# Designed miniproteins, single chains: the designs that were tried, part 87

Each design is a single chain, and the fold is of that chain. pLDDT is the mean over its residues in the fold that is shown.

## One batch from the design tools (miniprotein)

Design m3032
Fold by ESMFold2-Fast:
Structure m3032 (fold): chain A 80 residues (1-80)
Amino acid sequence: DLYTEFAKILDEAVRLDRFTEGEEREKAREIFSKGVDLILTYAVDYADLRRKGAPPEELARLDAEFEKGVQELIEEWKKR
């Protein structure tokens, strides 16, 4: 499950920030920050579309864009 993997990466990043130093901590902080930005952007945009009464296809497009962002972040984390 994509979102389970995403949650595990964010949890791992928090642990590395807490228990490591230097480059590993810096990378963990970077990934966590990017993950939080993805969540906040999605939440704000989703709420805006809902408020506007946007059709289901616009909400589905936003869901797909968020999923893509999550997949890209997971791949970035794996490449570290």
Scores: mean pLDDT 86

Design m3033
Fold by ESMFold2-Fast:
Structure m3033 (fold): chain A 91 residues (1-91)
Amino acid sequence: SEEERIKLELQALVHIIAASGEILVAERMLEKGKLTPAQRAALIATLRAMLADLDALIAQGRAANLPQSVLDRLEAVKAELEALIKRLEAA
């Protein structure tokens, strides 16, 4: 339905904002060099959960024919999360 598609698009936009904010905070903490091993592990777990949510939203969004601009933004923030997780795991 149109209502379900609109709800899914809004959910996608909320997750894009949330993931972008978390990436910004994590990048800043890495720059400051103040992450303990426990804090790093907790951050990786949080980012992996967000990555799983984005994967689900991308799949649902493609099935629901969400605007390509929204799908592109989901893919972009997913790529940023994947890159950040790799950096955190390598440190």
Scores: mean pLDDT 88

Design m3034
Fold by ESMFold2-Fast:
Structure m3034 (fold): chain A 72 residues (1-72)
Amino acid sequence: SPRIKRIERNIRNLDRTIAELDARIAELRGEVAANPDDKTAQIRLTLFETVRGSVRHLREELEERLRELKRR
């Protein structure tokens, strides 16, 4: 099904975005650990963790839609 293939491609694109966000979050956690007084690094870490949560939520919605389409 073209619709299923499109959703699977979108999920793969989101997986790559999550992997990139995870790498950035790991870097920022290292920066915060090295300099706990750096409020800018702490704010950036919080923002990236929030964005990651939003992207993960979108991925979960697409996976649910994919499950519904594959069950029919």
Scores: mean pLDDT 89

Design m3035
Fold by ESMFold2-Fast:
Structure m3035 (fold): chain A 83 residues (1-83)
Amino acid sequence: GDEIEEKVKEILKLLKERDKDGDGKVTIEEAIEAVKEVEPDASEEELEKLREMLEKLDKDGDGKITFEEARLAILAWLTEKYA
């Protein structure tokens, strides 16, 4: 619901602050760290599931994803967690 959208918005805000180059990309590790800041109660198993989702979107295998890819994976992950 609205709470999930607000969490996604806050996570993306943190990712934008870490994007010093302004290229619209972040590392998978930066995405996981931002999620941990907003969802500190997330278990290691839940975070591993998110990592797998992000890695599937990283077609280049360079460990970097776009903000849009991060948004989609995080939204899906939060939706499953709060389903």
Scores: mean pLDDT 79

Design m3036
Fold by ESMFold2-Fast:
Structure m3036 (fold): chain A 97 residues (1-97)
Amino acid sequence: SMERETEEVNELARRVLAGEAVREALRRIRELDERARANPDPEVALHLGINAGMLRIALAVHYRKEVIDEARKNGELDSLTSELIHQRIEERRRAAE
């Protein structure tokens, strides 16, 4: 069921925002992307892509929070540029893959 899958994705996104299930979210994104590429129905493929996008947004928010929290803990918050935040988010994303 597409509705059930959306509910599962929304629950996983909430867990990611709470700092949990990062690796499960990355696995789910890969599964959704693979299924979207393999599916000949463009409406189903779009739905799968939207669900993967939801998890990507949750992960981006999670990594940004971690970068900011670490900088705050280390007294480096005032030196955090937008560019440095984006760089550190990408480093965390690559390390988790």
Scores: mean pLDDT 86

Design m3037
Fold by ESMFold2-Fast:
Structure m3037 (fold): chain A 95 residues (1-95)
Amino acid sequence: KKEAFELLAEMFEKLAEAAKAKRPISEIREEVEELFKKALELDESILPELEKIGEEAVAAMLPKAEAGTSRELNYKLLAETYEMVAEKFRELAKE
């Protein structure tokens, strides 16, 4: 499980970097898909944890999204959300 969580953390770290740079996801799609596939090949049981962490991240993002109306705020919220998810997977990888 540790190696799979490390790959998920790396994937979300790359997504956060792209959002901070305001880069389209298409520029990193191949890299992100490769990391995700490798994580699933290592341990398919990571899917419930990914779903739970994803739901928690969306719940944290929604109130902030309602407070803003700009495209730039959306990129900032996406970056913060991806960083939070990456950090959670890094903590899981330590166990």
Scores: mean pLDDT 72

Design m3038
Fold by ESMFold2-Fast:
Structure m3038 (fold): chain A 84 residues (1-84)
Amino acid sequence: AEEALREAARLLLELQELGERERRGEISREEAEARGRELAGRLLQALAAAAGLPPVALTGDAAAEDAQLAELAEAGRKAHELAQ
């Protein structure tokens, strides 16, 4: 579980660095957007893994979905702390 949080933190740092590189003009906006979408998808998968949830577990049970979103939010908070 810790490794999934570290991977999410690493992806958050890559997203932050991508944004800084775009701000500095080192990459184009189009390249930053394309890479950002790819990294965001991988981050979502890593956050689901960190929460102990499979990415496909959101199934239309409102109570289960609310619980999964709460766990993803908590995993995101922990990943953000590791990224700082």
Scores: mean pLDDT 71

Design m3039
Fold by ESMFold2-Fast:
Order: structure tokens, then sequence, then C-alpha cells
Structure m3039 (fold): chain A 69 residues (1-69)
């Protein structure tokens, strides 16, 4: 987990402003609630993994879009 958090933090800092990073995190959290409406039913480890997976996908899509523009 630490390695994934470190990598995501690095990508966010290098490619996004603080406001943009906050928006991506907020969108990932909203997506998490859409897919898993009651996150309290999951372990902290499972929630962290699901959130990181969603955040990584959102970052990937945004970076891909920026590379083409």
Amino acid sequence: MDKRVEEISKILKENFSLDEADELIAEAVEKLYELYPDPSKYSQEEIEKKLLDLLEELIKEELKKREEE
C-alpha cells in the first residue's frame, strides 16, 4: 500500500495543482460511494485498495487527455 500511495502522491504533485489533485480525490471518493454505497461494510484495507484503484484510473485518463492536447 505505501508504495502505491507514494507513487500516486508523486504523480499528483508533478502533474496537477493542489486544487486539481483535490478534485481528482473528490471524484474518486464519489465513484467509491457509487460502486460501494456502504463502505463501512468493508475493511480499511479493502476501502484503501478500492479508492486507490479508482484514483489511479482517474489520474490515467486525465494524463492521457492532457498528452493529446
Scores: mean pLDDT 77

Design m3040
Fold by ESMFold2-Fast:
Structure m3040 (fold): chain A 75 residues (1-75)
Amino acid sequence: MEDLYLAEQFEEALERHADDPEAVKAIVRALVRYAKAKGIITDEEANRVLEELEGATPEQAREIARKLIDKIKAA
């Protein structure tokens, strides 16, 4: 229940800040920290996502965020 609520809050934040590249990257970093802390993703997967984020375009960063939100909702 809590994970679904928080995933919905991240989804709303992503939609609200979609045109702010720095905000989107901050949301992705927060999603990675949350998913890792909850055991939804592994340390290896978290590190891969953060490496992808370093060189990501704003569009790619939004896609990364959506995939993480979907994983959190499925957990």
Scores: mean pLDDT 79

Design m3041
Fold by ESMFold2-Fast:
Structure m3041 (fold): chain A 109 residues (1-109)
Amino acid sequence: SLAEEARALLPSAEANLEKALAAAREAGKDELLLRLMELQLRFYRALAARDWASAAEAFVEMLKLALELGLISKEEAIEALKELLEIAKREGAPEEAIEILKKALEELK
């Protein structure tokens, strides 16, 4: 599955995102874009630690910020939440994480 592939790549993705964040800071990137990159890093770290609640919270904040910045459409944000919710359910994420994603999905409708 896409989730299994993503999990297998998490250590590499985390290292690449840390390097990208450092480069963005050196280049004087906008603070909101830096915040988005920091949220992506938190999401990957939480997934690697199997901390689904923290992963769900970081993912929701990341989508809300990306939507505010015009980087994604509302429709893309809804689909991303649906995809992560299905992955979380399949992987047996705790109900707390599932409810975080469900609440965000209802708020975006």
Scores: mean pLDDT 80

Design m3042
Fold by ESMFold2-Fast:
Structure m3042 (fold): chain A 82 residues (1-82)
Amino acid sequence: MPDEKEINESMLAMLLSILKLALENGKASELDVESIANTLKGAGEGLPIDTKPYVDAILANKDDPEAVLAVVEAFYEEARAL
C-alpha cells in the first residue's frame, strides 16, 4: 500500500509523457482514448481518489486530445498532492 503512490506516480508520469509526445508530433488522433481512461482508472484504484469523474471526462472528450491531456494532468497533480 505505501509503495503504491510511487508506482502510480511513475505510471501517470509515463502516460503524460506519451500524451505530450503524441500532441507535439501531430499523432494525437492515433491515441486510444479508451485505453488511456483504463490506464488512469487502474493507476487510481490504489489511491483515496474517486477516478470516475476523471474517466467520465476523458471519455466525454475523446475527440479532443488536448482536453484528455488536461484531465490526466489534473489527476496526476491530485495524486501527487496526497
Scores: mean pLDDT 75

Design m3043
Fold by ESMFold2-Fast:
Structure m3043 (fold): chain A 91 residues (1-91)
Amino acid sequence: LKEVLEKERPAFQEGAAASFEDAAEYAKNGDTRKAQIEAVAGLILASLGIEDPEKLAEVRKLVNEAGKAMEAGDYDTAAELFRKAAELVRA
């Protein structure tokens, strides 16, 4: 299992980034439920793909801030924060 996780980390990182990009598009359109589902999927994949605890903490912070922006009805800010999370995962 550990060997499989190590080999598949790049795929988990790309999956996380893609999920956060989908979350951004749903948030931009005001579809907060689908944005939230994609954000949760992205966080699970990021937790499997990112070894750096500081990088993972920053991804979690961006996603949490995006969630707060969606609750406030600020969908443009939420979309931007989800895109930043996707970029950080790929960095």
Scores: mean pLDDT 86

Design m3044
Fold by ESMFold2-Fast:
Structure m3044 (fold): chain A 71 residues (1-71)
Amino acid sequence: EIDDEVKLALIEIHLAIADLDYERGNVEGAKEAYERAIELAKQLIKESTNPDVIKEAERLIKEAKERLEKL
């Protein structure tokens, strides 16, 4: 189906959207996008058997959570 590389790219896109929304003052949009990125990353960790992909997804979850705490 969807490649792990594509899934990582989608997570990064949601984080980029969240960062942009936050910098523009759209706190609600930023929160939704960060939460979506975390959801996608958690799903990827469950589905992937690639340790490098899992580590990157975990890193992205950590970044998203740190940014959410600052909202």
Scores: mean pLDDT 84

Design m3045
Fold by ESMFold2-Fast:
Structure m3045 (fold): chain A 76 residues (1-76)
Amino acid sequence: KEEEIERLKKELEELSKDPTPENAQRAFRIYARLLALKNDLPEELVIEYMEAVRNGELTPELRDKLLKAYEEAKKK
């Protein structure tokens, strides 16, 4: 749990030392996983949301799915 979060943070810092397009994509995936772990959200949903925002393709339906998952996670 906390060990995994710290490991992912260290990996992100290491990737930031060599800023290539490949490392940027890897960092994006690690960042999405880190957000999912910290908020008890499905990683795939976080990735889909982040990609939609970046591409300007965010729909109300996708936003509502993420909000619902976030509220459900808070109840646990």
Scores: mean pLDDT 75

Design m3046
Fold by ESMFold2-Fast:
Structure m3046 (fold): chain A 84 residues (1-84)
Amino acid sequence: SLKEKLEELVREKGKELNLSEEEIEKLIAMFNALADKEPELAQKLLENPELLDKILPLMIPLVLSSKSLEEQTEEFIKIVKEVV
């Protein structure tokens, strides 16, 4: 499925960036929400994984924030739209 492929890709990239398991799980939750709300953007990321190299550094401050998952997801979708 789209979500399963995104989860695998996010886990691989997160490990390369030396993110914690908690940070990786948080990223996966945000990417799953992206796939639900903006499936066309999620599909484009799977087709162009190099876009994640631009997106993930912008996500680090967001993942480390104490904001709710809903607020983090809204900001995340905005970042993805700016890059894509």
Scores: mean pLDDT 79

Design m3047
Fold by ESMFold2-Fast:
Structure m3047 (fold): chain A 65 residues (1-65)
Amino acid sequence: DEELPPDEEVLKIAEMLAEAGDDDAVLAIAELAVKKGKYKLVEEIAKIAKKLGHDETAEKIEKLA
């Protein structure tokens, strides 16, 4: 969606936060994506969290979708 920050930019921010160990911030971004109806973005955020070893956070994000 060109009117909002690109999904790629959101995913990059989520990756940076996950690398920093800020699981609460990653979850908050996923909750914001759910609130905006961007369920595909929620799935991609969960995949990034899981890829970086944050399995519990990824499971919490998947439950939001």
Scores: mean pLDDT 78

Design m3048
Fold by ESMFold2-Fast:
Structure m3048 (fold): chain A 87 residues (1-87)
Amino acid sequence: DKEKLEEALEKVKKAVKEKKPLHIVILVPEPLSPEALAIARELQELSAKAREEGLDVAASVLVTGRDGLRVEQARLDALLAEFEAAR
C-alpha cells in the first residue's frame, strides 16, 4: 500500500514536470499507516494544484474500510464536491 502510493506520487510528479496528461485512482485497503496517509494527502494536493495550473493531471486515493474514514472522508468529500462543481 505505502509502496503503491509512493510509486503513484512519483508518477504524478513526473507527469506534472513533463506536462503530460495523467488520470490515476488508487484503491487502498485499511488500515493505512500514518506515512501512507500522508502520501495520499500529498497526492491529492499535488493533483489539485496541477489542475489549478491547467494541467490535465488528476490523482485520487480511495480508502476501503472504517479506519481513518472520517479524516479521509473530509479530504475525499472536498475533492468530490470540486469534481461535481466543475461539471
Scores: mean pLDDT 68

Design m3049
Fold by ESMFold2-Fast:
Structure m3049 (fold): chain A 84 residues (1-84)
Amino acid sequence: MEGAQLVLDSAKLVIRTFTRLGRLTDEQVKLIEQAAKDIADLLLNGAPKSEIEKKVEEQVEKLRKAGVPQEAIDAFRSAVDNAI
């Protein structure tokens, strides 16, 4: 599904950008990859928009608590919003 692929590709772009800037740890990269995979899996399985939005908020909160930069979180959230 195009939306699921958009989430995965956008997560890869965010990771590449902020890693090159030295602003993401290896653990933060894994968290972003897992968040993108969980959201993409819901999109691929045709989950309701409300369930996807709830998962996005749960994953964003995990990223924030892990110290992921707000700019990276905002870029990831924008990409997901464009996919749903």
Scores: mean pLDDT 83

Design m3050
Fold by ESMFold2-Fast:
Structure m3050 (fold): chain A 92 residues (1-92)
Amino acid sequence: SPLERVELLLSAVRGLLAELRAGGLLSPEDVATLRALAADTAAGLSPAQRAELEALVAAIERAVAAGDREAAIATLERLAAFLDAVAAELRA
């Protein structure tokens, strides 16, 4: 379901945040997994929600490619907040 896809992506995002906050690094495989989960999630979302999801995932990909840890953390936090809001809307 769209809600299950959003909750799965949110869980993955929270895991990546915990890894970065613990002093870990995101691998290219972690970023590719995030992109794939986001693509699966996008199919169940409104056009506006899809555009925001794409913008956030693209920003995370750029931050990780640049080695910008602070930008990666900040954007993952924004993505988690966005997904929480989408999940709440889908439960209503």
Scores: mean pLDDT 88

Design m3051
Fold by ESMFold2-Fast:
Structure m3051 (fold): chain A 77 residues (1-77)
Amino acid sequence: SSREEEIRKRIEEVRERAKTITDPKVKALVEKNIRTAEQLLEEAQREKDPLKRDLLLLMAGGSVFTAERIIESYKKR
């Protein structure tokens, strides 16, 4: 779906931005949230129930948003 494509694009963008992080603890937190988002997205792709699929996509988006916020907080502080 278009939501899956949007989430994938955001994961790729966050992954690229994570390469510029020099603090290993911050990098690890970002990578953990990326992994969670990837797992939820993969689960959503296998899900046949549209309601459950939408909930999994919402959760995947939340993990990506958390990673984005960690990067923003680290850089702007």
Scores: mean pLDDT 86

Design m3052
Fold by ESMFold2-Fast:
Structure m3052 (fold): chain A 80 residues (1-80)
Amino acid sequence: ALPEVPLTAENLALVARFQAELERLLTERFGTTDASDLSVEERVALVEEAAARVLSTIDDPAAAEALRAFTARVLAIIRG
C-alpha cells in the first residue's frame, strides 16, 4: 500500500514546505510551474532534490519520517 501521512497541522506545514521547494526548483530550472511537460526522470529528480533539501532542515525524526512517507507516495504516483 502507498504510505499514508496523518493530516496534522505539523505534517501539512511540512508538505507545504516541500511543495514550495518543488515549485521553486521547477520554476528556476525549467521556467514553468507545470510539471506535466517534464519527463518521468526529470520529475523524479526534482521531487528527490526538493525532499532532500527540506529533510536537511528537520531535526524531529517523526517529522522526517512523515515527509519521507509523503515523498514515497509522490514518487510512486510519478513512476506509475
Scores: mean pLDDT 76

Design m3053
Fold by ESMFold2-Fast:
Structure m3053 (fold): chain A 86 residues (1-86)
Amino acid sequence: SPSKTMVESIRFVFRRLLERKVSKEELLKTLKMLISQLETFFPDDPVAKRVVEKLKEIMEKIEKGEISPEEALEELIAFLDELLAE
């Protein structure tokens, strides 16, 4: 399905960022870009809305210093794995 392909693509991006040990700045930039793209191209997709909500939640935690970039990426990957299991 289109939703499955979207989730798999985002998961691949996050796994690559985790492997590269990206900075807080680079991660926040990527999350903002993904939110913008999902809201623009998938405005009515319920799966995309759930992903956007989770990205915004994680972005706020990173900005508040409540979570490291590594912990943020691990939580995002786990969330996407749960969506792919549905």
Scores: mean pLDDT 88

Design m3054
Fold by ESMFold2-Fast:
Structure m3054 (fold): chain A 78 residues (1-78)
Amino acid sequence: SLREKEEELAKRILEALRNRDAEKAAELAEEYAKTVIEETLKAHPDASEEKIKEIEEKKEKALEEFKANIEKVIEELE
């Protein structure tokens, strides 16, 4: 399921961060963001184009913030 994929990706992101693999963490975070958007859109099939855009923009902003802070997060885990 999308939920199981989301949970597995979150676990893999944390493992990549602990291994100091910033590139892998970024890659997995992108896949995680896509999975969350897909799950959200499936839960709201009647969502307006404006609402869909808001959801996508919010998730994209979170992804950009995560990527910008990957090195800082890695340092805080060790």
Scores: mean pLDDT 80

Design m3055
Fold by ESMFold2-Fast:
Structure m3055 (fold): chain A 55 residues (1-55)
Amino acid sequence: SKEELIATLEKDKALLEAQLEEMRASGSKSVSSEVAIGLLEAAINSLEARIEELK
């Protein structure tokens, strides 16, 4: 259902947000960590946009 899909996307977003916080807390300044942070931010934004479309 639409409600189940929204719940799944919100759960996925929360997991990515937790991972992003862990990476930021690590203080890593490597190119690989910068790329990973950028990808996590993009994925979170994409999920948020899709959740809003479904509401």
Scores: mean pLDDT 84

Design m3056
Fold by ESMFold2-Fast:
Structure m3056 (fold): chain A 73 residues (1-73)
Amino acid sequence: SPVELLEKAIDALVAGDLDTVRRYAEELRAQGHEDLARIVEKAAEMAESGDPFDRGVALVALATALAIERSKQ
């Protein structure tokens, strides 16, 4: 489920585990969710700066994607 993968990606991002965030992006891509995979990859890329602002923007992007996916259920 893309909802479950996005929830796990958010948890990994909050934990600072960017390798795990990227693994969930690959799983989303493998399941045909290319647009969601790109959002998750971009969030990991932004969080690499170590800047709390960039981390916040990354979290908002993933939370927004999650809200949109939940609205489809």
Scores: mean pLDDT 86

Design m3057
Fold by ESMFold2-Fast:
Parts: sequence; structure tokens; C-alpha cells
Structure m3057 (fold): chain A 82 residues (1-82)
Amino acid sequence: MEKAVTKEEAEQAIADARAGLAELQEMSKDYPELKPAVERVQALLDRAEQALKEGKYDEAVIWATLALIEYGIAKSIYENKK
């Protein structure tokens, strides 16, 4: 199997996670209880960006994916508070 994780795939995963973080930050303005989730997503995204800088594209995708999972959970909680 030739499928190594590319820099482009890692950059795309990080971009998707950044978009999720931005949405979550906006939601947290009305729901302060989401702030710990914003902090967790930011920390995971920081780890993904560090892995990308180190050329660890597989690790970058893993950290970015974890950030998106945290974002998804937080968004679900926010939607249930409507």
C-alpha cells in the first residue's frame, strides 16, 4: 500500500479543524460552558500544527481529527441547549 499521509492531507485536516474551532469560539460567546471545549480543541490543533512543522504528517492528521471529534461533541451539546 502506497498511501503515505501527505503534507497536503495534513494541511487540509488542520484547515478543517481550524474552521470547527472558529465556529465553536463563536458559539461559546453565548454558552460559556463551551469554553473548556474550545480550549481542548485549540490544544489539539496546536499539537497538529506542531506535528506538521516537524514533518510528522500522520500525527498531524491524528491530532486534527481528535480536534474535529471534540468540536463535534461540543457542537452537539450546544444544539441540545437551544
Scores: mean pLDDT 82

Design m3058
Fold by ESMFold2-Fast:
Structure m3058 (fold): chain A 84 residues (1-84)
Amino acid sequence: MTHEILYEDKDVDKVLANAPEEVKPMVEEIKKKAPNVKKLIVFKVTTDDGKTSYGVTYDLSGLNEKEYEELEKKLAEIKKKVEE
């Protein structure tokens, strides 16, 4: 399994403009739920069997525990639907 950083920026709109289509719904949800996100990283994961998926990680500063849990649940739900 390998992780490849595709895009990294603190400007959510720049990340959204340059992100793969599969990742855009996740970036949009982060923008909606955590508008004060300081850093976004879009990455590609390739498994040992050659399957690929995309992920997003972000700076958690400014989110409380409940806001973080709700956002992570929503992102996991979006990722499952996009990879379906």
Scores: mean pLDDT 70

Design m3059
Fold by ESMFold2-Fast:
Formats: C-alpha cells, structure tokens, sequence
Structure m3059 (fold): chain A 57 residues (1-57)
C-alpha cells in the first residue's frame, strides 16, 4: 500500500473510534509530511498501525 492509501486507511480506522482519535492520526500524518521523506513517512505510518495491532492484544 502506498503512502496515500496508508494515510486514508489510518484516518478511516481512527474515525470509527471517534473524532479525537481521527484528529490525533491527522496530526501524526501532518508531522510525517513536514519532517520525513515519503519513504520514511510510509514506514512510520505502517509501524504505527502494527504497534496498534500489537497493543490491542
């Protein structure tokens, strides 16, 4: 999945949890765009999702 698809999936997943979660994810995506390359942003979003899945166990 490319960066745009990962960002959309993260926002959609967070929106199901509530507006606060969506706002936090959007802020994280904005941070990645400002401070990371597209490759690093993609990896950061992917790792964030993996950590969330592990944290849910």
Amino acid sequence: MDLEELEKEAIEAASKLGPGAEAAVRAGIRYSREHLSEEEATEAVRKGLEDLKKGLA
Scores: mean pLDDT 70

Design m3060
Fold by ESMFold2-Fast:
Structure m3060 (fold): chain A 83 residues (1-83)
Amino acid sequence: APPQASSDELLDYFLEKLKANPGLSEEQKEMAERMARILRERKASPEAVINAIRSLADMIIRENPELKAWMEELVKELEELGS
């Protein structure tokens, strides 16, 4: 199995994938970057990072149901990296 990813690696991977998706609004991308900044400042654990990402993903899916499959796959990838 690959080594467990750090909180910073999980956040960097999440933001990279989010920024690459043209289906996301600039406001949603800014919200994700703000969340990542707060988590880094608080020195959040990988578990706390994954939980915050899941909460943000749920909010994005509610506004953009077409992104559900993509967001669920991304969250699963992050959970596997953080395990």
Scores: mean pLDDT 81

Design m3061
Fold by ESMFold2-Fast:
Structure m3061 (fold): chain A 111 residues (1-111)
Amino acid sequence: SLLEKGKELIKQLERAIRQGNLDEAKKLAKEIVELAKEMTPEELKELFEELFKVYLDALRQGNLEGAKIAADVALEVAKILLEKDPNNLEAQIMEGIASLMLAVVRTLLAK
């Protein structure tokens, strides 16, 4: 399943972020985005929910760089979902949430 592969990549991303391995985290982020292009809208929704959890965990740890990587990936996943289903209100809300996640981290990094 593409979703099972995506969830495994997200677990690897979470580990890389926790370890401070930002280069590996960025590599995994790109792999997640490429895989997301092949996913169904329902799979993309689940992938987004998993990325949101990684974002929150990184914020709780004070790992702003890790939170930014997770937010960047979540935004790309939301954009892919919205492109596949542009009239889906839930997809539009997810894109808005992802944009806000990234704006929060960018504001915190600027301090």
Scores: mean pLDDT 88

Design m3062
Fold by ESMFold2-Fast:
Structure m3062 (fold): chain A 81 residues (1-81)
Amino acid sequence: MEEEVQEGMELIAGAVGKTTSKYPELSELYGEIMRLWARNPDDPRLKALLQRADEINNIEDKDEALKRTEELREEMARLVP
């Protein structure tokens, strides 16, 4: 069934759609998270990464958002199996 998967997919699709217009650097990060999600869909850390990416998308300060995006990108690299 789609109960938990539906929420995850909605988060990914919505976040990517918003970020491609607001912060291109964050858009790349969402792409990487989606790639990791396809590889390890049951990893709860990926959901945490998506939530943090969504927080960054809600930041109005571009400089702060960029800094957070770089930090999150490094954390993602450590989740590759």
Scores: mean pLDDT 66

Design m3063
Fold by ESMFold2-Fast:
Structure m3063 (fold): chain A 71 residues (1-71)
Amino acid sequence: SAEEEEEIYKKVEKRTIEILAELLARLGLPEVQESDSPEAIVERFGQLSEEARRELYERIKEVYEEVKKEA
């Protein structure tokens, strides 16, 4: 249902921000928060190294598949 899909995306979004914050911290960059503007989050995403961006994408994909499977 649309409600189940919304819950899936809400969980994935929260986990994505957590992963992004972890990767930024690993690189010595300031962390992001769920309360930050979408524009600020996108800018932080662009500050990741190519390796860190690749890791982020792979981890997000795994989270999405796991959350979807549990839904």
Scores: mean pLDDT 74

Design m3064
Fold by ESMFold2-Fast:
Structure m3064 (fold): chain A 92 residues (1-92)
Amino acid sequence: MKISITASVDGQVWRVEPAEDMSVQEAIDRVEALLREGRATGRPTLIGVSAEGPKEEMEELAKQMRELGARLGDDVRVERIGDKLLITLRTA
C-alpha cells in the first residue's frame, strides 16, 4: 500500500517521508523508530500517517498502529476519509 509519514517535534516538522509502497510491518517499524527518536529529544512528538490501499491492509494497519500506541503509551487517532486512512500518534 502507499504510505506517507510526517513527524514533528515540539510543533516543528522534523521528517517528511513521501508516499512509498510499503507493507504494514514496514510502516509499523518506521513509525516506532520515529516515535522512539522523537521521545529521545524529551519533547512532544507527533507522527502523522496517510495510507491508501486494499481495505484489508488498511484495517490491519489501523489495528497494529493502535497496538503500537497501547504498547508505547502513546495516543492514537484513526480516521477514514474516502479511500485514505489517516493515523496520528502522539507521545504522552
Scores: mean pLDDT 84

Design m3065
Fold by ESMFold2-Fast:
Structure m3065 (fold): chain A 60 residues (1-60)
Amino acid sequence: MKDKLEKIKKIKEEAGKKAVEMYRLYNEYLKLDENKANRILDEMREYIEKTHEEIKKLKA
């Protein structure tokens, strides 16, 4: 049980860091190419969904 909680914590930390990085990149590309920025948003959405699925599996 304790190991699962530690893994969930790590996944959340990693996901938060990645989301911040992607959001910064999104803001940079918004000024240059909206299509590229929208692609980054799609990747962020997919990453968040994948992270939620992993956490759900660990909680099961």
Scores: mean pLDDT 78

Design m3066
Fold by ESMFold2-Fast:
Structure m3066 (fold): chain A 93 residues (1-93)
Amino acid sequence: MKARVTVEIEVEGLSPEFAAALAQAAAGDVMTRLGAEGYRASGKPLGDGSLGTAEAIVNATAEEAEKAGRQAVDDVIASNPLVKRGEARAEEL
């Protein structure tokens, strides 16, 4: 069974260029903590901060993948003071 996991991470308090790079790196850190088999990550400006997005396909149910993704997001938020919010979602393939 396969699920697509999407993660969004918001960072604040940096210039748009640095915030976008940090948001992308933080989204990638979530995917690494999740143990995803390869992933795509990107960052873009969002107001006075940036949004990092990462996507991966994992061999899990959507429910299991979302739960693991949310835990990885929480771990990144706890370890990085510039990461203010994050969310993980999963859909079955």
Scores: mean pLDDT 76

